# Designs tried in a protein design run: designed miniproteins, single chains. Part 10

Each design is a single chain, and the fold is of that chain. pLDDT is the mean over its residues in the fold that is shown.

## One batch from the design tools (miniprotein)

Design m323
Fold by ESMFold2-Fast:
Structure m323 (fold): chain A 73 residues (1-73)
Amino acid sequence: SSKEEKEELLKKLYEAAFRYYKEVEKLPEEEAKKKAEEIVEKNKDKPNEEIRKLILEYEVDIGIHEIEQYVLG
């Protein structure tokens, strides 16, 4: 259902944002959790397609950061 899809997307958004703030922004775990919660709250009423795009944007930024860490040492 649309409702179940939304709940899954919001969970994925939380996970992606949490990883971004922890791994890319290097925030402490508790700060990263708070930021991820704020991102979910800000975006919870957006269309599913916009939430999917935001998840992809976080995943891309994480991937770029991982590559940069390997290249730069």
Scores: mean pLDDT 86

Design m324
Fold by ESMFold2-Fast:
Structure m324 (fold): chain A 115 residues (1-115)
Amino acid sequence: SAVEKEFEEAFKIFTESTDKKKRLEAFTYLLRLADLDGDKVLSLEELTYLISLMTGKPLEENKELAEAILEEVDKDGDGVIDREELGRLLKYFGIDASEEEVEAAWNAMEKRTVH
């Protein structure tokens, strides 16, 4: 399907590209696929799915990684990653995004136009 091909292209860019902008765009695409509820927060389940898309590792290992990442990134202790915590998540994956880039990625999860 078109979605499977777009996923493969985004995953390849995220894992193989040295271009920060291309990696950020690929990550944003993967975030949109993982945001099952469209509620602009990443639950443990959505984060586990995102990590599965990014790593290709077994589900059980991805859940342990997601829990470890959530513990490191989630300063509020609410069990979800919000907009402010997305910047820390991006940095965890080696993407040093500006506040503007974080906001653009977050808004893209709801398919909103950023002005």
Scores: mean pLDDT 69

Design m325
Fold by ESMFold2-Fast:
Structure m325 (fold): chain A 82 residues (1-82)
Amino acid sequence: SASQEELDANEAALRAELEAQREEFAEASKNIDKLREEFEKIKSTLSPETQELAEKILEALEKGDLDEAVRIMYEAMRKKSA
């Protein structure tokens, strides 16, 4: 019972975070070229894992695929909390 309630609460929280992230990505996609330029300037200072994550998200946003960008972020967040 308690474990199921925790799982349901965690899923609801993740859905809320995904909705907020989708909105942020939609706003960011209006200036994707600037985001790419900034990423290229700082990528050498980032860890390989952060570089790979950021590259995948930018690639999805450049294709106009907000669903994919949100999915990539969600998977990264889940892996981080494990």
Scores: mean pLDDT 75

Design m326
Fold by ESMFold2-Fast:
Structure m326 (fold): chain A 68 residues (1-68)
Amino acid sequence: MSDLDEQANEGLLLMYLNEIKRSDLKDFLLENKDKPGILERERALLEQISAIDPELAAEALKQLDEVE
């Protein structure tokens, strides 16, 4: 349950968003696509980021869809 969890999670999502801007997400996804839950976890994080930066999240989700 999420009263303080949501605000802490927003900070973590902003840090992850900044990491995406610096990293080639597609290379990471290609290296880790065989690991169970990795693609699902990344998709969930990107869906959360879509509430903060929908354009960046859409671009990153497109990269994830290319590796699935």
Scores: mean pLDDT 67

Design m327
Fold by ESMFold2-Fast:
Structure m327 (fold): chain A 109 residues (1-109)
Amino acid sequence: DALAPDVDLVLPGLTEAEARELAREIGAEEVRVGDGEVEIHLRVPADWSDAEQRALAERLIAEARRLLEQAPDAEAARTLVAEAERSPPPRAALLAGLATAVARAELLR
């Protein structure tokens, strides 16, 4: 499947500071905060090198794995990490970012 360059994530339970940090880590273009929900718009730059995309994916996978050690019930996040590890760098970064977001949401429950 073709990699979608734009992804919108809606995450309950994140503080504005946590949402901004996550958005910065995944290279999100826009963050909206309201009513206890955070919407993150992720755009992958078309001119990013494979090395830049791989470095982002590796960092996000490592972060998601650290969070999963503290969130044993985050099965969806674990599945997303496994899929990210098997994916090419642009798709891997998007999947790892989503896994990190899901794992953080589970930790805040």
Scores: mean pLDDT 64

Design m328
Fold by ESMFold2-Fast:
Structure m328 (fold): chain A 66 residues (1-66)
Amino acid sequence: MSLWAQFKKNYTADELNKKLKELGYDDVGVFYLDEKTKKALIFGVGDTTKEQLEEAVKKLGGEVVK
């Protein structure tokens, strides 16, 4: 499962992945981050649901695209 997230701040993929682990989202990660648009492709492995990905994005301070 994957979705796009829009951020207001400049993050690196490593910074977002670190924040996800700190928040307890061990099965969620950043696959791609566009530094120009501040959009990230967020993915979940295993039994991660779309709702869990949307919650993770919101806790990172991002907004789900679409």
Scores: mean pLDDT 81

Design m329
Fold by ESMFold2-Fast:
Structure m329 (fold): chain A 114 residues (1-114)
Amino acid sequence: SMEEYKALIIKLAEEIIELTEEALALARAKGDTALAARLEEVLARLKEALERIKNAETVEELLAAADEIIDAAREAIDLMRAHPDVIPRELVLELEEALGLALIVVAELRRVFG
């Protein structure tokens, strides 16, 4: 059902948010104010997109919000990769894995209901 895909997308979005919050905490701890500000912007977009996922009543609304999670997660990964002195490789790999799973779920949702 659409509700089962929605629940799985919520779980993956929450994991992406948690990993991005960990990256933000590391940027703050290292005093990288520029990286912290950019991660805060990405995190705000992720949290807004998660609320849109939770409130989605149609497949179209769910897909649009999930696409924003994917776009914001890609930006977070690019920011993390650009700062290997601040962000551990292991955290980047965990976020890439979560994004990879989200891409698979969204592709299957499009195939079944799009």
Scores: mean pLDDT 92

Design m330
Fold by ESMFold2-Fast:
Structure m330 (fold): chain A 78 residues (1-78)
Amino acid sequence: DKALEKAAREEAKRYGLDEERVRETVLQAKAIMAEMGIDEVTSSALTRAGTKLLEQGVDVKEVNAALRALSRAAKEEK
């Protein structure tokens, strides 16, 4: 997803994070949403994915960057 990859890079720069780590966190969030049967990026879906990532020990800044990237990409695909 070109829009998602772009959003991940931009959010990584905003937080001063490594682009690859944010990209990996985005993929983990997508996997969690898919496992939960969530097919649409909503605020509720992002909150659930974020909670699971934090529970798994992912850094809060990386989680926030990944969730913002997912939210931005969903808006750009309209």
Scores: mean pLDDT 79

Design m331
Fold by ESMFold2-Fast:
Structure m331 (fold): chain A 85 residues (1-85)
Amino acid sequence: SEEEVRDKLLQLLRDHAELVAEKLAKELKIEKEEALRIVEEHPEEIVDFLLEYAPEGAREAARAYEEGKYEEAAELFAKAIKESL
């Protein structure tokens, strides 16, 4: 469900913020510190944005997280954000 996907992505951002920030910085071509600030200050907004504009990417990232593939989950999350821009 969308609620389950949202919960898993929020857990990814909470528990693996540095990893997600690293992948976001690479995909968006911004500094890691800037990406980390975005992840830490606006986690719910970013996840809700992804669910609205890239629901398939959101589901893929959540599935990777559920499977314990945290680096893959962070990469899929970052790619889905970039594709939504």
Scores: mean pLDDT 88

Design m332
Fold by ESMFold2-Fast:
Structure m332 (fold): chain A 81 residues (1-81)
Amino acid sequence: MVLGEKRVVHFHFEGVAKSQADRDAMISLGYELGLEVQTHADGRITVEGDLPEERFQEVLDAEERFRKYSSEVVRTEIRVT
């Protein structure tokens, strides 16, 4: 029975890795979540996608880990829609 729209967690993490090993960790984080990973020529990494709201805690953990791998955080966004 449809009582309301199913909530989805949209997130976008974009940053520059501290090292090549951290870059690999950021890419692995995206795959761990089953998400799209974009690598940019200037060294930026983007991890973005949509997960069901039941996985909201995984998104929060992923944001914290992404920040730790980043020398610079360009953008982080988490929205429930």
Scores: mean pLDDT 79

Design m333
Fold by ESMFold2-Fast:
Structure m333 (fold): chain A 74 residues (1-74)
Amino acid sequence: DPLRERLRAAARAIQEADGRIDEAERERLVEAALEIHEIAPGELLNDPEKAKKLSEKFSRDEIYLASALLAAAS
């Protein structure tokens, strides 16, 4: 998956620069970014079930960072 590899590369760059993100958190951010990519931002506002499912899997901070990661990778 080319998008997954781009997101993982971007997440590694953040991990190396910041030093506060461990390997598990890096992979969590990649998975969150992929799920956000499939939903699209407009659907998060218009489909509360998709937003709820995302919130059940990831924390608010993970969703925020993953959204920024996806924007940077796009």
Scores: mean pLDDT 72

Design m334
Fold by ESMFold2-Fast:
Order: structure tokens, then sequence, then C-alpha cells
Structure m334 (fold): chain A 80 residues (1-80)
């Protein structure tokens, strides 16, 4: 998995945590911290702490990515 794919997965998870699980911004920041640690340990990538506005932007981007994934999954299910 590439760094880009991991960032997209992170954004999808932020959306699910916020909109489906009802997680607070503090809980989203905790998830960000865990993800940032993983990125540094496995890929040597240092991530900066997002502010509240940036967290909301990531949540919106995650929603869009998840909607695209659902369309792709529907196509795969139709071919199986």
Amino acid sequence: MTVEQLLEAFKRELYLMHEVDGKSLEELREFWGRFAKLMKEKYGVELELPNDEEIYELVEEGKRLLEEDLEEYKKLLEEK
C-alpha cells in the first residue's frame, strides 16, 4: 500500500468515525495521532497536526472517497 492510499484510507475512516459513530473532534485527533505514529514507524513519514477546520475538510474528502468506493464495489459485485 502506498502513502497516498494510506492517506485516503485515513480520510475514509475519519468520515466513518464522525458521521456513523458520532465521534468527537477530540476522538478524531486521537485517531490522527495513532495514524501519524504508524506512518512514522513504518514509512518514515512525519504528519503535521491538523486543526479543526482541516479535520472537517478531511471528513468531507473521506465521504467523497467512500462514495466512489461504493460505486466500484457495486460494479465488482455485479461481475461476481
Scores: mean pLDDT 76

Design m335
Fold by ESMFold2-Fast:
Structure m335 (fold): chain A 72 residues (1-72)
Amino acid sequence: SLTNGEKLAERYGLTHLPEARAVVLAIAREAGMELSEEEIDAIIEGLAKLSDEELQKLGEAALKLLKKLEEE
Protein backbone atom coordinates (compact mmCIF):
# COMPACT_ATOMS: atom_id res chain seq x y z
CA SER A 1 0.00 0.00 0.00
CA LEU A 2 1.11 3.58 -0.61
CA THR A 3 2.18 5.67 2.38
CA ASN A 4 0.40 8.95 3.14
CA GLY A 5 3.41 10.78 1.70
CA GLU A 6 3.20 8.78 -1.54
CA LYS A 7 -0.57 9.40 -1.76
CA LEU A 8 0.01 13.15 -1.34
CA ALA A 9 2.73 13.08 -4.02
CA GLU A 10 0.33 11.29 -6.41
CA ARG A 11 -2.55 13.67 -5.61
CA TYR A 12 -0.46 16.83 -6.21
CA GLY A 13 1.78 15.36 -8.93
CA LEU A 14 4.80 15.83 -6.66
CA THR A 15 7.12 12.83 -6.97
CA HIS A 16 9.63 14.42 -4.56
CA LEU A 17 7.24 14.32 -1.54
CA PRO A 18 8.07 10.65 -0.63
CA GLU A 19 11.74 11.72 -0.39
CA ALA A 20 10.72 14.40 2.14
CA ARG A 21 9.38 11.60 4.38
CA ALA A 22 12.78 9.85 4.27
CA VAL A 23 14.57 13.14 5.08
CA VAL A 24 12.23 13.78 8.05
CA LEU A 25 12.95 10.27 9.37
CA ALA A 26 16.72 10.68 8.90
CA ILE A 27 16.79 14.09 10.65
CA ALA A 28 14.67 12.77 13.55
CA ARG A 29 17.01 9.78 13.95
CA GLU A 30 20.08 12.07 13.96
CA ALA A 31 18.39 14.27 16.60
CA GLY A 32 17.74 11.18 18.75
CA MET A 33 13.98 11.34 18.20
CA GLU A 34 11.76 8.35 17.45
CA LEU A 35 8.72 9.43 15.43
CA SER A 36 5.54 7.37 15.15
CA GLU A 37 3.85 6.98 11.76
CA GLU A 38 1.13 9.36 13.01
CA GLU A 39 3.70 12.07 13.85
CA ILE A 40 5.41 11.66 10.45
CA ASP A 41 2.02 11.80 8.70
CA ALA A 42 1.17 15.02 10.61
CA ILE A 43 4.42 16.63 9.41
CA ILE A 44 3.75 15.58 5.79
CA GLU A 45 0.11 16.74 6.07
CA GLY A 46 1.46 20.15 7.12
CA LEU A 47 3.63 20.17 4.00
CA ALA A 48 0.57 19.31 1.88
CA LYS A 49 -1.09 22.58 3.01
CA LEU A 50 1.63 24.57 1.21
CA SER A 51 1.27 25.78 -2.41
CA ASP A 52 2.59 23.63 -5.26
CA GLU A 53 5.49 26.07 -5.79
CA GLU A 54 6.43 25.97 -2.09
CA LEU A 55 6.21 22.16 -2.09
CA GLN A 56 8.45 21.92 -5.19
CA LYS A 57 11.08 24.15 -3.55
CA LEU A 58 10.94 22.10 -0.33
CA GLY A 59 11.12 18.86 -2.33
CA GLU A 60 14.23 20.05 -4.17
CA ALA A 61 15.83 21.04 -0.83
CA ALA A 62 14.80 17.69 0.72
CA LEU A 63 16.35 15.73 -2.17
CA LYS A 64 19.59 17.71 -1.78
CA LEU A 65 19.66 16.93 1.97
CA LEU A 66 18.79 13.26 1.34
CA LYS A 67 21.74 12.88 -1.04
CA LYS A 68 24.10 14.39 1.56
CA LEU A 69 22.74 12.06 4.28
CA GLU A 70 23.22 9.01 2.00
CA GLU A 71 26.89 10.00 1.45
CA GLU A 72 27.52 10.15 5.22
Scores: mean pLDDT 59

Design m336
Fold by ESMFold2-Fast:
Structure m336 (fold): chain A 63 residues (1-63)
Amino acid sequence: MDEELREEVKKKLEEIRKNAPSPLEENYLISQLQDRVRLEHGRTVRYKISEDGEISVEVSQVA
């Protein structure tokens, strides 16, 4: 199961959200992370931010 990959991606997303100086840069860095996961692991990354700011990450197969 992709549990370890999901945890790693979640941690990196949290770091990007904390450190990105603008929404534009945040989107750019998230896009880079998603592309990297796709190229290195063959996985598609999707995420949701809950009402309390918690990040939920899903990792799925590339179609």
Scores: mean pLDDT 75

Design m337
Fold by ESMFold2-Fast:
Structure m337 (fold): chain A 107 residues (1-107)
Amino acid sequence: MKELLEELEKLLKEAQKIFDDYRNGKISFEEARKKLIEIGEKALEILDKMAEQTNNPRLKEIREKLKSLIEKLKDPNVTEEEAVDIMNEFIRLLQEAVDILKKELEK
């Protein structure tokens, strides 16, 4: 459990950096999208395992929402404006998952 939380925190930091690099013009939209999809798929695998172990309904809901956002981000017709909204929501949900898991470990 603790190792999975640490890996999820690492993915959150990577996602935040990718989004910041994109917003600052350091990487292209396509590079940011590709990297965030890869981070998202890894985060889903971790969340699946953690949701099963904790039986926390909010973690299951976050997993389903993240999966939906990743599929939308994979759509070749997604606009940059839509993708920015998706990326912001993705980072917010991933942060919420980390916060829930930290609280579960403190019990």
Scores: mean pLDDT 84

Design m338
Fold by ESMFold2-Fast:
Parts: structure tokens; C-alpha cells; sequence
Structure m338 (fold): chain A 103 residues (1-103)
């Protein structure tokens, strides 16, 4: 049914978002090294990539919430949405840290 198809799609998106979180953590460490080296142009490019990942992650969460509302919630769908929300919050925190290093 549509709830099973949504659950499979959400599980795939959650795994993609976990990868985005791992990538964002690695990018923050690379940004810190660029700042230490005085390479502000590299640091700005890394920040832009981090902001793009955050934007895509927010879009995935937004679409996921709209689909869940229309198709109907299950405990499994709610659990995945909660995990997605935590990932977006963590990526947002990492982007905020990166911005503070360039201020």
C-alpha cells in the first residue's frame, strides 16, 4: 500500500541524510584546517557546500512531512521523521559552528 511505499522511500532518505551528516562533519574539519592555514577562499567554498547539504536535508524533511500527513502516520514513519529532524538539527548546528569560524 501507499504507507509501505512511503516507509521504504523514507528509509532510503534517512540513510542518505545519515551520509550527509557524516559528510558535513568531515567538511567542518576540513574548514577548520583551511581557516588555520589562512585559506579563507577554500573555507568559504566548504561552508557553501555545507549550506547546500543543509538546504537539501531540510527539503527532504519538508517533503517527508507533507507525504506522511497526506498518506497517514504509522509509528515506524514517525520514528524515521524524528530521526530525520535530529539529523537536520545536527547539520544546522555544524553549519552554525562553521559560520562562527569565518566571522
Amino acid sequence: GMQQQLLQWLQQQLERMKEYLRETRALLEELKEAVKAGDLEKAKKILLEMEIILGVSRLILGVSRVLARKIGYTPEIQQILDEMEQIVAEIDRLVAEAKSLLS
Scores: mean pLDDT 91

Design m339
Fold by ESMFold2-Fast:
Structure m339 (fold): chain A 97 residues (1-97)
Amino acid sequence: SVRLQLILSYDSNSRILSVSARLLQGRAQQIRVYINGILVLQADNLQPGQQISGSIPLSPGRYRIDVEVVDLDGNRYRASRDVFIGDNQTIILDFDF
């Protein structure tokens, strides 16, 4: 099984959302994170304890986060979350695959 944690942090002054993906358990051959269908994070060969980060410009509001993971056995997983992104908020999303 793969366990992934996403950390979302929004800066209202720059209007930039920072997105970090941290692998808590398992290994991922591929990870992709989308926000409203836009690819924000992509990683290959992510191992437990490793983190990848990216960013996307956006305004405060409701967004759909989609996560795709391919494990080292070639199993493909998808999960989605709806979140509200505001000015002074860190959001932590846990995904169990």
Scores: mean pLDDT 86

Design m340
Fold by ESMFold2-Fast:
Structure m340 (fold): chain A 67 residues (1-67)
Amino acid sequence: NEEATELFKELLSRYLSQLDLAVALLRGHILSKAPAPHFGTPELRELIETLPVEELLEALDRAVESL
């Protein structure tokens, strides 16, 4: 389902952007690092486009578990 896939891509992108922001804040980079685009980095967008949903879900689950 295209709609579900697009929603998942956006959620994953936002989730990773939030983690990146937290890391930047901890290192004191928040003032120098502009907010990332909604779609994240070019590498992340390409990964989301090419990976099966199952693998993306497994990666997200492991990331959440590591938090």
Scores: mean pLDDT 52

Design m341
Fold by ESMFold2-Fast:
Structure m341 (fold): chain A 103 residues (1-103)
Amino acid sequence: MSITTNVTLAITAFDQGNYDKAADYAESAFNKLPKSVQNAARLAITLYLGGEKNLAEDFFQEALKRAGTKEEKAAIYLIFATNLALNGKKSEAEKYIAKAKAL
């Protein structure tokens, strides 16, 4: 599937409350991104879940800066959102889903 298709399916699954399915589609879109983008975004998620929120934000912004297209940025928002939702941070996850939808 294309990045666009996986992004649409991830948002649909998330809105249905199916966070595991949303994460699978988000991961499929995200794995198509350049390795440099993936590395920055994964580091941001790890730091955020570890409580290093300010440092996590710096690496999250770096991942977005490395992303060349709106589709790539949507995939970054979705991988962050699904990881937050699966760790019980649903309100924070919804904000990132809203950012993905607004692209």
Scores: mean pLDDT 85

Design m342
Fold by ESMFold2-Fast:
Structure m342 (fold): chain A 84 residues (1-84)
Amino acid sequence: AAVETYLKQGKYVEALAVASRKLASSDASEVEEALQGVEKAVNALVAAGKQEEARRALQLLLGDPSGYPGQAVERLQQLLAGLP
């Protein structure tokens, strides 16, 4: 809900920040929702021509992945590798 609200407002960095808060959750469904939110925010940044901002945001998440499950780290790395 909050991620979609920020995306609709063009607040892509805030959307990414809200989504990333749940990446360290012990609830697998919350982690999956967070990863979907991060992917949506990254794709929105790329579509807006802000590829460098998307890359920087993903690099910051991967720079401090404390508590993230391995699958989440792998998906974030794949998103980063897929950037133009």
Scores: mean pLDDT 78

Design m343
Fold by ESMFold2-Fast:
Structure m343 (fold): chain A 98 residues (1-98)
Amino acid sequence: SLKLALEGIKESGNETHLVLGEDGVWELYTFRDGKLVLHGTIRDGEVTLYSPDNRPLGSFRVPSLEALRRGLEAMSQGAKEGLSAEEIAQRGIEAVKA
C-alpha cells in the first residue's frame, strides 16, 4: 500500500522527511541547516507543496513510488544547493515527471 511504501522512505537520511500527521495525512518537510525551507501534504495520491509561510508553490499527482522518490531526492539536493523554496518545488515536480 502507499502507506507502507511511504513508511519505508520516511527515514531516508536526506534533507526531506515524510511524517504521518495527526489527521492521517502524510506530510513532507525539507530542511536546510535545521531550518524549514519547504513543506507539503500527500492526500489522495496528490502532493501539494508550500513555502514555510504556507504559500502554495505547486502540486503533482504521484504516478509511482519511484517517481515520488526522485522528487524527494531532487528537493533534498536543491535544499543542499541553497535554492529558494520555489526552485526546490520546481526541481521536485520536474523530477517526478522525468
Scores: mean pLDDT 76

Design m344
Fold by ESMFold2-Fast:
Structure m344 (fold): chain A 72 residues (1-72)
Amino acid sequence: MGKELAERAGEQNLKDVEDVAKTKGNEEGAKLAQEYRDHFLELAKKSGPEVQEAFRRNAERLEQLYNELKAK
């Protein structure tokens, strides 16, 4: 997977989390954010350096969204 594809996956997963938070509540959204974050961290461990950094950035953004949803 190329860097651009990894970045698009991150953007889609962030949208999915926000949609779940909006439709099912912040607790369900936070749970999904944690699941997606963990998945990207696992992908980062198995990836080459350029794609690894993209996956780690995706995980960081999902962790930030998780913290935001839990603070509400």
Scores: mean pLDDT 82

Design m345
Fold by ESMFold2-Fast:
Structure m345 (fold): chain A 61 residues (1-61)
Amino acid sequence: MTVADVVAKMLEAHGIEPTKENIERALKLAGLEGRGDDPASSLSPEDFNRLGNAVEKLKEE
């Protein structure tokens, strides 16, 4: 399971289509740009908080 897989599940949970573009936008907003192919186990609790905040901001669409 990659970081991109985690982001896709978070987007789906928030009613956002888990497209490559939306995944990349969430990663960028979370300060995790370029980490999409990293293993999900590489995410710290702070990384999860940043991703949650990023996904919430994308809900404004």
Scores: mean pLDDT 81

Design m346
Fold by ESMFold2-Fast:
Structure m346 (fold): chain A 100 residues (1-100)
Amino acid sequence: SLADRVEELLRRLEDLVKQYKAETNPEKRSELLREMGRVVDELEELIDDPRLPESVRLEAAERLVGLFVDLMAHETGWSDEERDRTLERLVEEARRRLAE
């Protein structure tokens, strides 16, 4: 199903983010970023599919925001408090935009 494909891609993206955060080689980091970009592009297409249930679309958007904030916090050295505040704000914005 579309929901199963979204879940598969989200799990793949979560694994890629984990690999990226552990990687110190610049060439391998670039390869991981390209793969993450491909997965995000497919997820965006699926989220825009009118056949996808609203609950699945909302969950996928919230998880994407969470992964993006996690990557930004890792790259910028944010405190846990700064990360959590940014995540809360962006999740609320995502919910607002997707609430029809």
Scores: mean pLDDT 80

Design m347
Fold by ESMFold2-Fast:
Structure m347 (fold): chain A 94 residues (1-94)
Amino acid sequence: LPPGTFRVVTVPRDTSLEELVEKTREELKRLIEQGAPPGTGVLVHSEDGSLRVLGMIGPDGEYGIVRLEGGRLTPLGGSQEALDLLRRAYEDSH
């Protein structure tokens, strides 16, 4: 995947935030195993858009995950390097 690209994944409307975060983590682990470069991102959202989670592979080979709510990014976990890259990539594109 090209750097700075967000792969979009849609989940059922009744998916919990915890399930959304876990699905995001699983997708990021798969991308890392496939050799995806730093800056590869995923957006996982519920069908109604009520829950939105962004994940990205950082320059350290780790990942960071944030909740997107009202245009604000709230860290949910991961490395600081991945979270910093994710925030910058999101802000630069919006």
Scores: mean pLDDT 80

Design m348
Fold by ESMFold2-Fast:
Structure m348 (fold): chain A 100 residues (1-100)
Amino acid sequence: SKLELKLYEGRLLGAVLGEDLEAAKKVIEEMLKKKVPTSKIVEILEKVLEEIARIYKLPEEVVEEARKLIEEIRNAKNDEELLKKATELLEFLIEAVRAS
């Protein structure tokens, strides 16, 4: 559902803004359990990054580093690798929020 994808985006954004890694990770786990395609998970993560970068005025170098982590998620071979790499991105974004 298009509405369900928008709700995942909002939940992820809220968890990152709230510095709640466990809540953010659970959203990724739910998307994987619901068989959301990797391309849609990546699209959601790109939108979350764009919104965080806008709110906190993140430097270009920080945004580029996050984009590299998103590319690693895009290239994940299985759900376990995707969750691991998505967790690394979420940790990076939460740290960037804290540093702001």
Scores: mean pLDDT 88

Design m349
Fold by ESMFold2-Fast:
Structure m349 (fold): chain A 121 residues (1-121)
Amino acid sequence: DGRKEVEELLEEARRLIEAGLTPEQLRELMRNAETIREAAVYTMAYALLLGSELAARAVAALGGLAELNNAPIEDVKRALELILEAAEKAAKISDPKERAEIVREAFDEAIGIITESSLKS
């Protein structure tokens, strides 16, 4: 059940926030992550700190797709950075619809990175 996996990852991300990790620390941890799961969890925690549960859930979905496709971790990190940049941009916007559109566009581009990477393997 994909819902159970997403909720489990969200709980793990919330624990990192409760431990007092800053956005800067989470971004550095994501860049140094050795697994797709670790990179996704750190990115989800960052998105939640920006107030974007939509971006956090998009990261969870992207991480799952990347694992299913055995995507190279460097391509996964590049895709996750796009979602983080979108979440940071969306955090400055007051309209919920515009915020959601920015995150969705970044998510579509991130999926493109993962699927293109998989076709080269």
Scores: mean pLDDT 84

Design m350
Fold by ESMFold2-Fast:
Order: C-alpha cells, then sequence, then structure tokens
Structure m350 (fold): chain A 75 residues (1-75)
C-alpha cells in the first residue's frame, strides 16, 4: 500500500512538472524557485496583503504542489 501511494504521488508530481515544462518552458530549478515564492505569496494573498492574478496563482500553486508531492513520495 505504501509503495502504491508513493507511486501515485510521484506520477502526479511528474505529470504537473511535465505540464509546466511543456506549457511554460520551466526547468526543475525554476519550478523549485517558484515553489519557494509560492509559499510566501500564497500566505500573503490569504492575509489580503497581495492580490495575485488568476494565472499567477495557478502557476505558483502548481509549482508548490509538485514540490510537496515529490517530498511525500521520497519520504
Amino acid sequence: MEEERKKKLKEAADGIRQELRDTFGLTDEQIRELAEKAKEYIEKAKRGEVQLDGDEFTLLSAALTVEKLREEAEK
């Protein structure tokens, strides 16, 4: 069961990462940078301190999700 869960998390992360690469031409390094930025910006947006464009929010959320899924799949 644990291996199946890790496999699904890895596949989900790889799918989103490939989408970001194909759609936006992002590298793995750029996706990690966006994930770090996403943590800061999403928290600020939830507090009403920053207004994010829908496209920006989607991109940052996708990058953050990729990194979280990868962390869960590896640990």
Scores: mean pLDDT 74

Design m351
Fold by ESMFold2-Fast:
Structure m351 (fold): chain A 73 residues (1-73)
Amino acid sequence: SLEEFLKALSPQDQATLESNALAPVLKGPAEEATRQAQALRDAGASGEDVANHRGTMLGKAIAAYRAAQAAAK
C-alpha cells in the first residue's frame, strides 16, 4: 500500500515524495508568504524574522495538507 511504501522510505525520501505532491498545493501560500515577507522587509524586520514568518506560513500550509490527507483516508 502507499502507507507501507511511505513508512519504508527514509525521512529524506519521504520529504522528496511529499514535496512533489505539495508543489501545486503550496503555490498560493508561497506567493502570499513572499508578499508578506517583502512587507516585513520594507517595515525593517530582520532577515531572521522574515525567514521565521515565511517558514511558519509554509509550515501551516503543509500541516493543513497533512491533516486533510489523514481525514481523507
Scores: mean pLDDT 71

Design m352
Fold by ESMFold2-Fast:
Structure m352 (fold): chain A 83 residues (1-83)
Amino acid sequence: MVPVFELSPEELEILKKIMAEVQKLVKETVEEARAQGLSESEIDIKSLEKAIEKYREAAKKYPQLKEFLDALIAELERQKAAL
């Protein structure tokens, strides 16, 4: 049986901050790429790449979140591969 891992309140606050930073970066990347006339597929790939990079940096800075962030990165890489 695989146990369900719950994040502590402190880890949840760190994760929320990371996710907010990623969402802001993705939004800025999408707006910039769209203004430059990139295709929707190119915009999607670029935004996923930026999100993956930011989560990898966060996993190095917050090793207590590494397993969760590694799983999230794997999901985003799978989504990118499907495009």
Scores: mean pLDDT 80

Design m353
Fold by ESMFold2-Fast:
Structure m353 (fold): chain A 72 residues (1-72)
Amino acid sequence: TEAADKAGLYAAGAAAAGGNDEAARYASMTGQHAWRGDGEKAKEYAEKAAEAGGNELARYYAEQASRWGELA
């Protein structure tokens, strides 16, 4: 769905802003769970991606990924 696609794109943005493999892994999991319609897991992994990224831009993208994941 468009919401799942946007969740994946924002999760990728969070990983790129964070600049580390841990953030990238959690961002990937966010997109996967959003596409499965599991908004709760998508939100959980988006929060983990934000924490691993450790900066404001990564947190912003992870928050957007979480919101779009819940709509998927």
Scores: mean pLDDT 72

Design m354
Fold by ESMFold2-Fast:
Structure m354 (fold): chain A 58 residues (1-58)
Amino acid sequence: GPADEAYRHLVEGGATPEEARIAGRQLAEGGPLSDKAVRALQRATPEHARRAAEAGLG
């Protein structure tokens, strides 16, 4: 689903699995991003972070 897709893009982009899992869930929920979620997006390459955000929207 969208959370798992966002998670995969973040990990492929260089985010840690733990932070990527939190970010993927929060992106799919459309709610506020926690500090760990923001770190996942910052660690991932800009292209992978963009793909994760798009995937999270469904």
Scores: mean pLDDT 87

Design m355
Fold by ESMFold2-Fast:
Structure m355 (fold): chain A 106 residues (1-106)
Amino acid sequence: DEKEREKAAKEKAEELYENLRKMVEDGRISEFEAAAVLAGNVAAYLERGDKVGAKELAAAARRLAKESSPKVAEILERVAEAAEAGDAKKAEELAEEALKAAKEEQ
């Protein structure tokens, strides 16, 4: 059932969003590290051909962007665009960019 697959993908994306937000709030990871995790998951989903999962991660990235600093929000919006475009390489590059920024902002 296509609707059941979409619902499962949405629930997984929402769980990831909530976990990342809580980890940032608890000071366990930076906002840049959270963006890198989302970008990496988008790349992995696209490489596996899971376009539905990637699309739901795009929505999660946009939600996190609204709650993030401007630089992190820009990366997260680009992650959402890469997910919607099916661009796994761009998502991987964005994960690397976010991890580099996390190291520089320590």
Scores: mean pLDDT 86

Design m356
Fold by ESMFold2-Fast:
Structure m356 (fold): chain A 93 residues (1-93)
Amino acid sequence: MEFHLSKLKDEKEKVREFLKLAAALFSEETVLLDGQPATAKGLTKEAKIDLLRKLLETLDLSEEQRKELLKLLEEASKLSDEEAIALFEEKAK
């Protein structure tokens, strides 16, 4: 699975792509993030959430969209990995 977050210009597209990336990383899939392999395999749930928060900080998003995604990550941190994946996939639609 390949993600090009740095090349996206549309904010809605960035949000959708970020949520798909979050689901893939929580599933411990190896992804290509801006042409580089990235994986959360072997990370704790807390470390996965922290990784996603750091990735979110690199995105050029409005304060409103950033706040919504941070809230979603906080909600996901309280769920099982399977429930968090389902939440991210649902919100990416």
Scores: mean pLDDT 77

